# Designed miniproteins, single chains, part 110

Each design is a single chain, and the fold is of that chain. pLDDT is the mean over its residues in the fold that is shown.

## One batch from the design tools (miniprotein)

Design m3831
Fold by ESMFold2-Fast:
Structure m3831 (fold): chain A 91 residues (1-91)
Amino acid sequence: GEAEKALKEGDVQSALIELARGIKEAATLYGDEEAVKLAEEALELAEAGDLRSAIEKAREAAELLANSDNEAASLVGKYALELLKRIEEAL
């Protein structure tokens, strides 16, 4: 996706912005209002350049999705957590 492309290009901030946007879209689709709020906070922090705080908020949102009773939401959350680990390693 867009986040993976940005990460491959070495743009950690853009990768995190795109990932937070993707988490928000998934959380909205699956009706997880708390995950939507956390993903919005992550997006705002990433856009401001506070990458560490953005990663923490994005991780919280992704963990909520990963723990969802909906299998598709859970898979998206687990994928997002793995990509967040790669983003953090690129810092």
Scores: mean pLDDT 88

Design m3832
Fold by ESMFold2-Fast:
Structure m3832 (fold): chain A 78 residues (1-78)
Amino acid sequence: GSTDALRGSPEKIAKDAEALVNAVRDGDFGTARVIAGRLKSDYPSQTAAVVAEAQRLAATIAEAAKRAYALSLIASLS
């Protein structure tokens, strides 16, 4: 699908992906799962862009176990 910058702007996608990564970083896996579901629901035609941004942010998680969890959760969006 083509890009739709007005519906899922890079800024909004980054903010929502950052919320997911922050929830995982905080150990709030319940909230992280809810946010992941919202990302899939809010950006159904932009899944590739959401996954790419979320993966980029997840790579910044210092704890290996939390980073792995975030990456697995993000993979479930595709």
Scores: mean pLDDT 78

Design m3833
Fold by ESMFold2-Fast:
Structure m3833 (fold): chain A 94 residues (1-94)
Amino acid sequence: SEKAVEYIKEKYGVKDEEVARHIAQLLAGEASDLEKFTVARLLYEYGSEDSEAHKLLAPYRELIEDPLKYEELLAIPEVREFLDKLAEEVNSLE
């Protein structure tokens, strides 16, 4: 899935290719809520501070830092919509 890896690197400023590949793999097929949470965490940690993902997630950093709060993060409509759209985009490139 080199197209999905390049998409993640370019759009979200993820410089680490292994991290970008891991994000693409987590979103491939039918991503679980926990996999989507992990993607949000990785985009926040490894993505550019200027990316839409980082700006969207910054108000929720406390939820991102606690895996036990994954359901709380995904209950936020804008976060849910973002991750669902990202999963659809990544699967369209596979």
Scores: mean pLDDT 86

Design m3834
Fold by ESMFold2-Fast:
Structure m3834 (fold): chain A 61 residues (1-61)
Amino acid sequence: SHMEEEIEAYIALIEELAAQGDVTAARQFLAYARREMERRKAPEELIERAERVMTEIVDRA
């Protein structure tokens, strides 16, 4: 779905920022992505799953 593709793009960008060592930008974008998913009424389960994945990526950077 379009929302799932958008979430995958968010995750990919956060992975790229973390890989570059820009943890601050990665964390800011994680917060943005969560707000955007909530604004667009994504299913709660999908938001929680995406946030978990994104948080783990940032925490490992």
Scores: mean pLDDT 81

Design m3835
Fold by ESMFold2-Fast:
Structure m3835 (fold): chain A 89 residues (1-89)
Amino acid sequence: MKVTINESSNTETTTVTKDGSYSTRKIVVSEAPVTVTFNTNSDIQGFTASGKIKVLDVSRKTLVAEIPEGNQTLTVYTQNGSLTVTVQP
């Protein structure tokens, strides 16, 4: 699965079951593997990754990662707050 999270003021958690782009701060993906792209409106200041998450690319406003299995969380920190992807079975 390929998922894009676009930084927005929306703090509602979105459940994701298909490839696509989602304008929110939080997504939950019900399957793995997933490739996640974070597109931010503000500079990326850092990230935290659990388990076996592989960060493929990091730039000023974009982060791409592969999450190979479930029960993983990736949080990206920006000047305007945080963006989180959780993979749950």
Scores: mean pLDDT 83

Design m3836
Fold by ESMFold2-Fast:
Structure m3836 (fold): chain A 90 residues (1-90)
Amino acid sequence: SEELEKLREELKAEVRAWLKEHGMTDEQIEKVLELVDEFFEAYENKDYRKMAEIALKIQEILKDLPPAERSAFLTRLRTRIKEIIEKVKK
């Protein structure tokens, strides 16, 4: 879906901006964006084990951020992916 691809790229742009504002390196940002793509696919496939593994990898990359910031990031990511998938599912 062209709409799905557009919304996914918009989400990745939001993630990139947030990570830059929080002092992440370009290498860390690219790793997280790759994991966002994998998380999106896992969520769509209802692969909850894969989602948990990806969330742990994101937490490891973001380990130098305060726990509250990491939690907020993951909550925002999950919410945005859910909204995108539910919007284009019909």
Scores: mean pLDDT 84

Design m3837
Fold by ESMFold2-Fast:
Structure m3837 (fold): chain A 61 residues (1-61)
Amino acid sequence: SALDELIAEIKRLIEEGRELERKYGPTSPEVLEVDRRVLALYREAMERYGLSSAEIQARLA
């Protein structure tokens, strides 16, 4: 489903962010850009599908 694809994209970006944090540090521009993209997808999930932040977190676990 479109929601499952969105959750999968959030998971991929979180893993990408972890890799970038290991390479460049937690406050690097690369990590900050991935964090911004993750927040945008969280907002999309909340606004389009009516999910709470807690429900998104549960789906990511």
Scores: mean pLDDT 85

Design m3838
Fold by ESMFold2-Fast:
Structure m3838 (fold): chain A 66 residues (1-66)
Amino acid sequence: SMEELEREKKEKERKEIARKIGEILRFIGDKLQEALEAEREGRLEEAEKILEEGREKAIKMAKEFL
């Protein structure tokens, strides 16, 4: 039935969205780790730049993926 096809489509769309959100979240996690390492080494300006560039890229990914 059309209702079964529509449910399957929604489930596939949800899984794809979850996968893309997971990719963005992993990217954010990696950038947070890089920034923390830079901060621990006393490279505060570099840490700030990593966070700012990481934020902009994560927002861009979200706009392109979602």
Scores: mean pLDDT 84

Design m3839
Fold by ESMFold2-Fast:
Formats: sequence, structure tokens, C-alpha cells
Structure m3839 (fold): chain A 85 residues (1-85)
Amino acid sequence: VDEALDEVSRAIDEMAPEVSKMSPEQRQQLAKSVRDLVNAIRAGDVESALRSARELADILREGGAPQDKVDRFLEELERAVELAG
């Protein structure tokens, strides 16, 4: 669980430049989805964690993040979730 949360944190930190370009409303939505993801990982709820990871990817894409970075970010999150389950 701790290793999965470290991977999630690292993936989010790598997206910090893209997040800084988002609106305050989009950043609030992102923060909520991050919290939902972390809570799902801690609970061992793989299905909810994968749903939250996809929501994070959608928020980043709508915020103008490059598609290749969003795809890699989602892949990293899905891998971290699978390691936690």
C-alpha cells in the first residue's frame, strides 16, 4: 500500500507543470479525485481506485495536458493500483 501511494504521489508530482496551468475549479476537482483514489487504494478497492485514476486522467486531459503525458500518467496509476490489490 505505501509503495503504491508513493508511486501515485510521484506520478502526480510529474504532472505539476500541467496542473499549474489548470483553472482553480479544475484543481479542486483534481484534488478530490486524488483523495478518492488514495482512499480506494487504502481500502483495497481496486475497482473504485481504477475509476478514480480514469477520472484524474480525464480532468488532466480537459485541463489541456498533452495526450501522451495523460496516457503515461494513467498507465502508471493503473499499475500502482494493481500492485496495491
Scores: mean pLDDT 80

Design m3840
Fold by ESMFold2-Fast:
Structure m3840 (fold): chain A 100 residues (1-100)
Amino acid sequence: SADDVRQRVLSRVPDSLRDDVRRVFDGTVREVRRVPPGDFNRMMSYFWQMVSRVGGLYMGHLLSQGMSPEQAARQARDVMRDVMVDVVDWVRQVSRQRDQ
């Protein structure tokens, strides 16, 4: 469910970012629900925008804590990758449920 994926995504970021990340996630899910199921490219475009916003929030957090820009970028990229995996796994689960 969207709620299960929201919880996984929120678990990947610090507590201080969870309200902002929840708002980004909920906004993305709202937009994706307007996309026809066959428009995979449009749906994935919204998820890439979401992942980019989450990465930006996390990088800003790390920089505010005195992390170097290079190390902050690497850690933000790791979180972005993990969030994208959560989203892709969810999309695959929903697709399998429709094919059954």
Scores: mean pLDDT 84

Design m3841
Fold by ESMFold2-Fast:
Structure m3841 (fold): chain A 114 residues (1-114)
Amino acid sequence: SVDSLSEAHKDYNEAVKLLELDPNNAEGYNKLGSAYSIRGNILKDLGNLEEALSAYNEAIKAYKKAIELGDKGALNSLASAYKNRGNVKKDLGDLEGAEEDYKKALEIFQKNND
């Protein structure tokens, strides 16, 4: 949607500013992950599955870095990104890769809610 594009643009710009000031800024990586995740959702909806996969790969890397730097608030976003990447992999016929991503999403969700 237009609102999703606006959110992705805002999150990307905020991430760039935060990471230019401090390359170890956890919030910057969380916002970067959000921007890539929204991009992945848009590309998936357009049927651009390979490009969606690439966007979700970048979202997962950014969310993992945010968590490594102490932003545990990124855990639910990371789990969602794994689930969404799994859906794209399934649509591409990578059933094994999809199952691995779904298991990672479930593991994160269970640990964060225990």
Scores: mean pLDDT 88

Design m3842
Fold by ESMFold2-Fast:
Structure m3842 (fold): chain A 86 residues (1-86)
Amino acid sequence: MNEKLKKAIEEAILMVNLGKKKEEIIKRLKELGISEEIAEAIVTLFDYTAKEEEKKEALEYIKENNELEPDLVKMLEDVVNIALSG
């Protein structure tokens, strides 16, 4: 599950940087074997219009439903703060 989640997060980051729409990102993550709920949470982390509280709740939801490596958690926090704010 961790490897699929890591790949999904990397794909979401790439797609956001390419200007892909939320619906396309969710569809791609589902093709990678991610549930719709987790895909929505991942997209929320990378949505520049989402409130900080919503992003924190999305990250906690991902953490509660998946075992995350510390490096993956750091990548999520760093990329959300840098890639979507820049």
Scores: mean pLDDT 72

Design m3843
Fold by ESMFold2-Fast:
Structure m3843 (fold): chain A 85 residues (1-85)
Amino acid sequence: SGQAQLEALKAELEALIEEVRRRLEEGASVQEAIGLALRLIGLEFEYQQLLAQNTIDPALDAQVQALIAEGRALLRELLERSVPA
C-alpha cells in the first residue's frame, strides 16, 4: 500500500540522516557528500510520486516532510564543509 511504502521511505530517510550526521562528525569527501545528496533527491522524488498516487495519513506525511527538511539542512552543511573555500 502507499502507506506501507511511505513508512519504508521514512525508514530510509532516517537511515540517510543518521549517515549524514556521522559524516559531519567524521568528515566526507566531495564525492561522498554528492552521493548522499543524490540519494536524498531520489527519496524526495519517490515521496512526491507516493503523494500523487495515494491518500496518506497526515501525521505520517508531516513526519516525512520534517525528515526531508532535516536531511536537506544537514546535507547543505556537509556539502559546504566538503567543498574547498
Scores: mean pLDDT 85

Design m3844
Fold by ESMFold2-Fast:
Structure m3844 (fold): chain A 63 residues (1-63)
Amino acid sequence: LSPAENARNAGLSFEAMGVAEAEVTETEVVIRLRRTGEVFRIDVTDPEATRAALERLGRALGV
């Protein structure tokens, strides 16, 4: 899977689990954690930045 597909799938999965709200666009995935209100903006046009952002999001969720 491309980093962009991983980011979109992560956002949708967290939304389905009720832990976050996800807004998916062509260039960006925005994930807002429901409990803390933290917002992660992921530029999916940059694969390296996308991977780093997903790792940070995972750490924030305790995974």
Scores: mean pLDDT 78

Design m3845
Fold by ESMFold2-Fast:
Structure m3845 (fold): chain A 73 residues (1-73)
Amino acid sequence: MYKPSEEEIEKAVKYAKEYLEKNYPNASKQSKEALLKEIRGGLESAKSKEQLTKEWIEEVINKAAPAYGLKKK
């Protein structure tokens, strides 16, 4: 059974934070932190290594962002 390591989760969360800061610069800090918390939960529950890739993280962020009031630049 696949289980991501704490190091893999931290790397993925760091990437998600950098992606949000770059692509959603005008979003509130509170909205970004709320979305990052949800992303961390998803990463901790990942069923495959593919769910920790940059491409998968970007897709999850872009789909979830509108629900958290984030607007892409």
Scores: mean pLDDT 78

Design m3846
Fold by ESMFold2-Fast:
Structure m3846 (fold): chain A 85 residues (1-85)
Amino acid sequence: MEKLEKRIEDLKKRREELRELKKTANEENAKDLDFVIKQIELFIKQIKDMIKNNVDEDTALRIARGREGILDRMIEAVKQEIKES
């Protein structure tokens, strides 16, 4: 379970980074950041639910890796838009 707990902590750090970026973002970028922050919150809830329901660790990690890939692309896209603004 340590691997899943570490993923939750990493997601919390990413969420705080995006919250800081939102403070100086324009209205359009702030909406995109809010959407991604919400996705991170839902992902944290999913991991917590998998831990609570004793989902097999290998299965939980496979599911988490898939969602991490999608999230990474979303975060990269929003950060790139902010840099170009």
Scores: mean pLDDT 84

Design m3847
Fold by ESMFold2-Fast:
Structure m3847 (fold): chain A 59 residues (1-59)
Amino acid sequence: SELEELREKALKSSPERAVTYVSEMLHLGMSIEEVRALAEKLSEEAQKGVDWLIAMREK
């Protein structure tokens, strides 16, 4: 699925790119809970970016 492809890209990308892929996954309907679980597998820098994205958006 498109979500699985974006997830794999996020895990293999730089922190800045990972945050961009997470934003796309949120747009495609991935839950906030799933996004937070994914963020725990990313760098601390990417986690901060993901927290900011969640704060700026509602599901």
Scores: mean pLDDT 78

Design m3848
Fold by ESMFold2-Fast:
Structure m3848 (fold): chain A 72 residues (1-72)
Amino acid sequence: SLEEIENRLTEAYILALEGRDEEALALLKELAAKFPGDPVLIESLRKLADALRQLGRDDLAAEVERLAESNE
């Protein structure tokens, strides 16, 4: 559901802000596995990667972008 995708993305963003990158990425991978090929999730992952780059979290942003690409 859209609500689950939004809530999980928000949780991953908060984890990233706390420096808990491995937990954030694990959560996003679980979300991608639950909603394979979902266009809303793919677009939201790209937006999250952009937000993470603005915060200087380039390594995590690159992994999130790769997750979006692999989920197409």
Scores: mean pLDDT 84

Design m3849
Fold by ESMFold2-Fast:
Structure m3849 (fold): chain A 88 residues (1-88)
Amino acid sequence: SEAVAKVIGLILRVIGAIIDGDYEEAVETIRELAEFLKEEGYEKAAEIARKTAEEVEEAVKAGDFEKAEEIAKEGILEVLKAIDEEEE
């Protein structure tokens, strides 16, 4: 599905941004993922992604980049679980 390919592409972009230390791009990409998921009807996954972006942004503003990476990682996994649950 083109929608699944886009979700995977956005997740890979978030991972790449974190590896590069570009947390601003990581936050914006997670927000883009949330909007896309909402448009595709994955309401629960979209809300998880939105909250993840907010929490990553707060950790980045506090200078806690290790916490930002952990939140992003956990949030992406929960987004993927929510997508799988909504397909059942």
Scores: mean pLDDT 84

Design m3850
Fold by ESMFold2-Fast:
Structure m3850 (fold): chain A 91 residues (1-91)
Amino acid sequence: MRLVVRLYRDGKLVKERTVVSKDSSVLMQEANRALLEAKESGDEVELELSDKDPRTLANMTTAIALTAIGLGLETESIEWGKSARLTFRPR
């Protein structure tokens, strides 16, 4: 599994990090940390999640979206393809 975290301020990329793990819980912890960081900074966050198993990808995408909503972030987009791309911003 692979997670790319991107933080944007005024449409400009300010931070990028990549996490690779076979353990979905590690990637969920990093996704949650990115969502909290976005909430604290007021930055837009993009999470790009890649897995060979579509069910794992769907489950993690759903969990991330629900966590973001719980944190008061607005979902700008969720895009499906070879990877899932989720974009959130603070309300």
Scores: mean pLDDT 84

Design m3851
Fold by ESMFold2-Fast:
Structure m3851 (fold): chain A 82 residues (1-82)
Amino acid sequence: STSERIRAIAETKDPAERARRYAELYELDPRLEAALLRLLTEGRVAPEDRRALARRIYAAVAARRTPDEEERAAAEAKIAAL
């Protein structure tokens, strides 16, 4: 979720890197990201669209952030749960 991503950034110990990660997250509309994640978790996306939407979210996570294997694993787990 967006809340989980915000928490992961907040746990970053380097203040400059933490600020950069927050900026990267908020360069995209955070409401859009949160809304997409809610649709997926609530099962309100048609089965044919679920994989395409999940891939879009995962690609956005990978593209915007310093690579974090734990966050990537969490995103992959959410995709697998679809």
Scores: mean pLDDT 55

Design m3852
Fold by ESMFold2-Fast:
Parts: sequence; C-alpha cells; structure tokens
Structure m3852 (fold): chain A 100 residues (1-100)
Amino acid sequence: MLEEVKKKLEESKKKSPDEQLETIEEILSEAFEKKVSEEELYEIVKEIAEYVKEVAPSLTNEQKERLAHLLRKAAEIAESLGYFKSAEILRETAKYIEKV
C-alpha cells in the first residue's frame, strides 16, 4: 500500500487543489477500510504530512479549512483504533495548514 500511496500523491501534484484533497481523503479512507496496522498507517500519514507541506501554500483559505477538518477527522478515527502516533501526526499536520 505505501508505494501506491506515494504514487497517488505524486500524480495528484499535477491535478487541481480539490482533486488533491480528494486524493488525501481516498488514501485515508482506504487505509481505514483495509484495517492497516499502526506501523503501516504511521508511514502513510508521514507521506501525507510531507505532501501537505508541499501543496498547502497553493491552497485557498477554504481549501485549507476543509483539509484541516479532514485530517482532524482522520486523527479521531486513528485515535479510536489506538493508533496514537498516527493521530498525533494528523493533528500536527492540520495545525500546520492553519498557520500557512
């Protein structure tokens, strides 16, 4: 899954900001549906965090708010699964977006 995640994120850099947000949501939804391990989710959310740092400066305020909300919702799901390290990265990434 991690290699496919990296490929999807790289390809989405050529797409619109709305499609970039959709790609992040699809990756997180698929990871939760497949019930990936904490270790695998942790690697996935690290890739998402780096991707978000790269694309966030090009997002509108409305898109940044939507992305931050999406990441916080994902953090709540991760925390409910006991995936506290993954949840922490997702929350810190959401906080980063609000500062850009």
Scores: mean pLDDT 86

Design m3853
Fold by ESMFold2-Fast:
Structure m3853 (fold): chain A 86 residues (1-86)
Amino acid sequence: SKEEVEKMIKLVEEEIKEIEEELPTLSPEVQEKLKRLIEEARRFIEEAKKSDDLHEAMRLVVRADATVGMARMLLYVERKVREAES
């Protein structure tokens, strides 16, 4: 449904904001990689919002979610590496 797509978009946008809050704690190189993934996820969200096809909108939102998931994984790895170096 349209409401389900809108709810998923909001959840992905909230996850992006949480990742952005963590960016200042990371190295500039890692920050740049994460910013690129965030930009890609936002592009999928914008395309989903413009789509008149609910199936296509859902595919785009799922792609955005997967991209944010990749950003979350990279953030998690970097946190664990820093913990090990401490």
Scores: mean pLDDT 86

Design m3854
Fold by ESMFold2-Fast:
Formats: C-alpha cells, structure tokens, sequence
Structure m3854 (fold): chain A 94 residues (1-94)
C-alpha cells in the first residue's frame, strides 16, 4: 500500500492515477500519521510554503519506509500522467 502526502488536490489526483494502475493508495495528508504504519512506501509532494509534509516525512524515516519526494513545481511542470509513471517506475525498483 502506498501512502500519499502533500496538497489535498494533488494527492487526490495522484491517488486516482495510481489506483487506475492497480495500486492500493492512501492519503496521509488528512492528519493520520498512524496510517504510515500500514504503508509499504511513501510518496511526498513538497510545497515549500506548507511545512506540514515534513512531519510525515520524519515519521516515514523513523519507520524505515522508502520515500519518494516530488516537488509541487515539478508536478505542475510535468503533469499528472508523467508523475504517475515516475511513481510506478520507482515502486517497481523497490
């Protein structure tokens, strides 16, 4: 199961794209740090104006979870399909 952390609109779009690819996904951006304990990997979309993601990244590192960090700027530049493919390729490399 993949935990998604970041801006709620972006997380929702990525969750839909990854679910369409057959992945089980969960949003940790809804305040549930405990949900990371059920995750096999974490994808974090970083907005430098929102430090809330840092708490989830710290927890993921404490749990020894694989973490993929994607900047919000890169997501906006590359778009949904390219970002979903990057996540899928990364998950396949684990």
Amino acid sequence: MVALVGPSDVVRQLAAGLSAQGYRVMSASEGALSLLEEADAVVAVLDPRDPGVAVHLERARELGLPVLEISLEDYRRRGLDATVQEIVDWLASL
Scores: mean pLDDT 78

Design m3855
Fold by ESMFold2-Fast:
Structure m3855 (fold): chain A 111 residues (1-111)
Amino acid sequence: SMAEEVKKKIKELYEKVKELLDKYKKSSGEEKKKLAEQLNKELSEASKLEKEALDNGLITPEEVRKIAKESGLSSEDVARAVGVQLLSIAEKIGLELAKEGKISESQVPKP
């Protein structure tokens, strides 16, 4: 089913995020920066798929928490992924408003 397909894909993304997080925590310098960029990409993909699945009723918040736990992620890591996505959207809107002269650049949210 579409719901089972989505759950499988979310689990695969969460497992990849967990692997990258573990590598990131042990890394330094240039490697840490590269891992942070990869982590942000995977977290953004996971957050987007999770939001779309929740909005379409394909998965419940309880099932998301279960998949995250089975992947070795904390509820805080999942919440942080959503938070990063929302901050990124807010920054994009803020930059457009500043370009139109409706707000100061200092009022643009920073991720």
Scores: mean pLDDT 69

Design m3856
Fold by ESMFold2-Fast:
Structure m3856 (fold): chain A 97 residues (1-97)
Amino acid sequence: ELPEAVRAELNRAFAALHAGDVDAARAHFARAAALDPEAVRAFLREVLEEIEAQERELEELRARGVEFPAMGPEEQRLAARLALARELLREEAARLE
């Protein structure tokens, strides 16, 4: 379980990512890491592993001929923001190693 101060900074980082504010998200991740780098590294690794597992499942379904409906503009924007969040989480996790 994450310490409250670390959890608060991570919540602010994810809120900033949801708003598309990458600089604010990086600042909040940096504050969380300053409080407890080991806990933040473990948390980010767990989140990245979950995202990668879900991506592999979707690719396997596509390889088996499962068709997905075309995404609307809102869904496309959400997908782009998730891709950006994934890149940032990967960079922060690597920085802590």
Scores: mean pLDDT 73

Design m3857
Fold by ESMFold2-Fast:
Structure m3857 (fold): chain A 91 residues (1-91)
Amino acid sequence: MDPKEALEKMEELLKKLKEAAEKGDVESARKYADELIDLALEVAPDNLEVQILAGMIRIVLGVEDVTGVPQLELVVKLAEELVKTVKEILK
C-alpha cells in the first residue's frame, strides 16, 4: 500500500475507533484498532516507537479478561499517538 494512502486510512480508522469507544462498542473498537496497527506496521515495520505503541494497544485490549474491562479511552490515546508517529515518519 502507498504510505500516503495508508496514513489516510489510518486517520479514518482512528475516527471510527473514537466513535466505537464513545459508544462502549468493544468489538468495533478492537476491529478498528487491529486494522490501524496492521497499517502502521506495514508503513513503518522497523520503527521502534511504532512497534512499542502497537504492542501497548494490543496489551490494553488483550489483558481485558484479567482486568475485567478494556480501557477504551487509553486505547484511543495510544492510537492517536501511533497515527501521529506515522505521520511524522512520512514527512
Scores: mean pLDDT 78

Design m3858
Fold by ESMFold2-Fast:
Structure m3858 (fold): chain A 71 residues (1-71)
Amino acid sequence: KRELAERNLEAARRDVEAAREAKETGSLPPYQVKMLAMSAMVSADLARKLGADEEEARRLEEEAREVYEEV
């Protein structure tokens, strides 16, 4: 289960970064940026539930949510 938590946390980190970059550069349409942010939120929540670092998972979820709401 540890591996699944870590993979989801890594996915959340990746998707948050991608969503933020796309939002700032305008490289993707708003719909796709929202999809990346949603993916990051889901991955962060799942990682937290699977026992990943709760503080990091919550930060990633909040960061993704902010991107989603701003786009």
Scores: mean pLDDT 83

Design m3859
Fold by ESMFold2-Fast:
Structure m3859 (fold): chain A 82 residues (1-82)
Amino acid sequence: VSETDEELKAKLVELGIDQALLNNKTKEELSGLLKDHEAVALTLLKEGKTSTEAGKVVKDVLNEKGTAASKDDLIAEAKARI
């Protein structure tokens, strides 16, 4: 089970999220960011973006809006950027 803070942070950093944004996050916030990343990435892939393009947009949106915006707001902003 990948429920440690360190494992969640490592996964988010691999996805391009800034380490500094993760240092003060709870496990619930880190899990939320991972779910938001997955949801936004899947939405962009469905819209016809490549994995590389989707990953870049999701990374930029989450680094800028992350925990301050709802999942629906993050999806809407990502779609507006493509």
Scores: mean pLDDT 75

Design m3860
Fold by ESMFold2-Fast:
Order: structure tokens, then sequence, then C-alpha cells
Structure m3860 (fold): chain A 58 residues (1-58)
């Protein structure tokens, strides 16, 4: 779990702490918030990505 985060951080050049926060934020955003959404994958992907970017940015 943590090992994968470390590798991703090295690949992107982002600090491990930022990656951890980003992953947690993305996971929370995508965590069963829309079990039966009409738009499904499109909205899911966008929401998770936005949460990740915002968490990493701050």
Amino acid sequence: MDAELRESARHSGVPVEAVRRGVEAASEAGRGLTPRSRESSEEKGRRSMRAFVEAVKR
C-alpha cells in the first residue's frame, strides 16, 4: 500500500505526503457517493481526478 504510493510519487516527482493526501481525497470522493449514477464512469473519473488534483495542489 505505502510502497505503491512511494513509487507513484517518484514517477511523478511529487512528494510522498502530497501523493498520500491526493490518493486519500480521491478515494473518499469516489467512495460509494454515486452507486447508481446515470452518467457513471464519466462523472466518477472527473470527480476523482479533481479531488486528487486539489488535494495535491494544497
Scores: mean pLDDT 62

Design m3861
Fold by ESMFold2-Fast:
Structure m3861 (fold): chain A 107 residues (1-107)
Amino acid sequence: SAALEEARRRARELAEEAFREAVAHLEAAPDEGLHRLWEERLPDGTVLLRAAGAGRTPEGVGYARGVGSVRLPDGTVVSVLLERTEGATALTADGERVETEHVERLE
C-alpha cells in the first residue's frame, strides 16, 4: 500500500539520521557512550521512533547504530537498523555499514 511504502521510506530516513548522529559521536567521543531515543506521535495515530547508540564493548570494539521505526494506525510496524562495528565478522568488514529492514503487524 502507499501508506506502507511511505512508512518504509520514513523509517529509513529516521534510521539514517540516527546512524549519522551515532557515527559522529563515536568519531568525536569514542570513549563516551551514546544512547538517545526519540518518539513522536502524529495526529493520525502514527508513531515515529528514532534511536541512536554508540560506544565500545568491554573488549574495546567500537560500534554505531541507528534505528528508525514507524508504527501505522493499523498496527503495522516498519523498522530499519543501520549498524557499523570495528573488526571483521563473517558478514561484515571493519567499517562496513549493515542495513536490516523488518516489517511486522502488532495485534
Scores: mean pLDDT 76

Design m3862
Fold by ESMFold2-Fast:
Structure m3862 (fold): chain A 79 residues (1-79)
Amino acid sequence: MVELKVGDEILVLDVGARKQFRGVVEEITEDSIVIRRLDDGKLYRLPKPPAPGVSDVEYDSLLGIPVVAVDSSLIEEVE
């Protein structure tokens, strides 16, 4: 398990949609993380890993970045 920090680039595996996206960690709270997606520039909230429906954060040595798997229903756009 890798500790996430504000400013880290992360790969999110959207398990329900069978897609993935890259983002930058903008905020870490007790219960959630907020990430800015690189493809749309929008902010999204996820439950802080590990959580139900959210995997442990693993460092992918081949990609060189942290990776987390998340159920698509738990990915919420921040207004």
Scores: mean pLDDT 80

Design m3863
Fold by ESMFold2-Fast:
Structure m3863 (fold): chain A 62 residues (1-62)
Amino acid sequence: MAPITEEEREQILQDLAQYYQTVYKLPPDKARERAEVIVYTAEKLIEIGEEIDEELEKRKLA
């Protein structure tokens, strides 16, 4: 996995906001909020998942 830059993160936020506006017909401010929550949640889930995988591997395959 390649880490995303702050600039790339902003581009993803814009793309997701457009997706929510087009598909779910959300107003621009709500679409932006949803995009921010999704990106933040995805980043946290990836971080947590990697931490859990490392802990499980260390405990099972010491």
Scores: mean pLDDT 75

Design m3864
Fold by ESMFold2-Fast:
Structure m3864 (fold): chain A 91 residues (1-91)
Amino acid sequence: MGRLEVVIRLVAKSDKFDEETQILYDSALAAADATAAAIEAATGTAVTREVRVTEIDGSTLVLEIRLTAELPGPDQPTVERELEHDNVSYS
């Protein structure tokens, strides 16, 4: 059976804008939820969501959201999206 995997990463490089960083995190989570819902609607297959947060050098945080769905057919290439502080927002 095939597998679809989508990875969304958000990189926050400073604590100077905590409120803005939180908005970006919330936007990334909302984008992941919307993507999961779209996959479920299109495929009829349940999506598994895994969230990982990694701290680098005490000043950089990486949020990684992995979405996995089992599909009929061959495995699909992993789709990756990276969101950086101050340049991307998803509604």
Scores: mean pLDDT 68

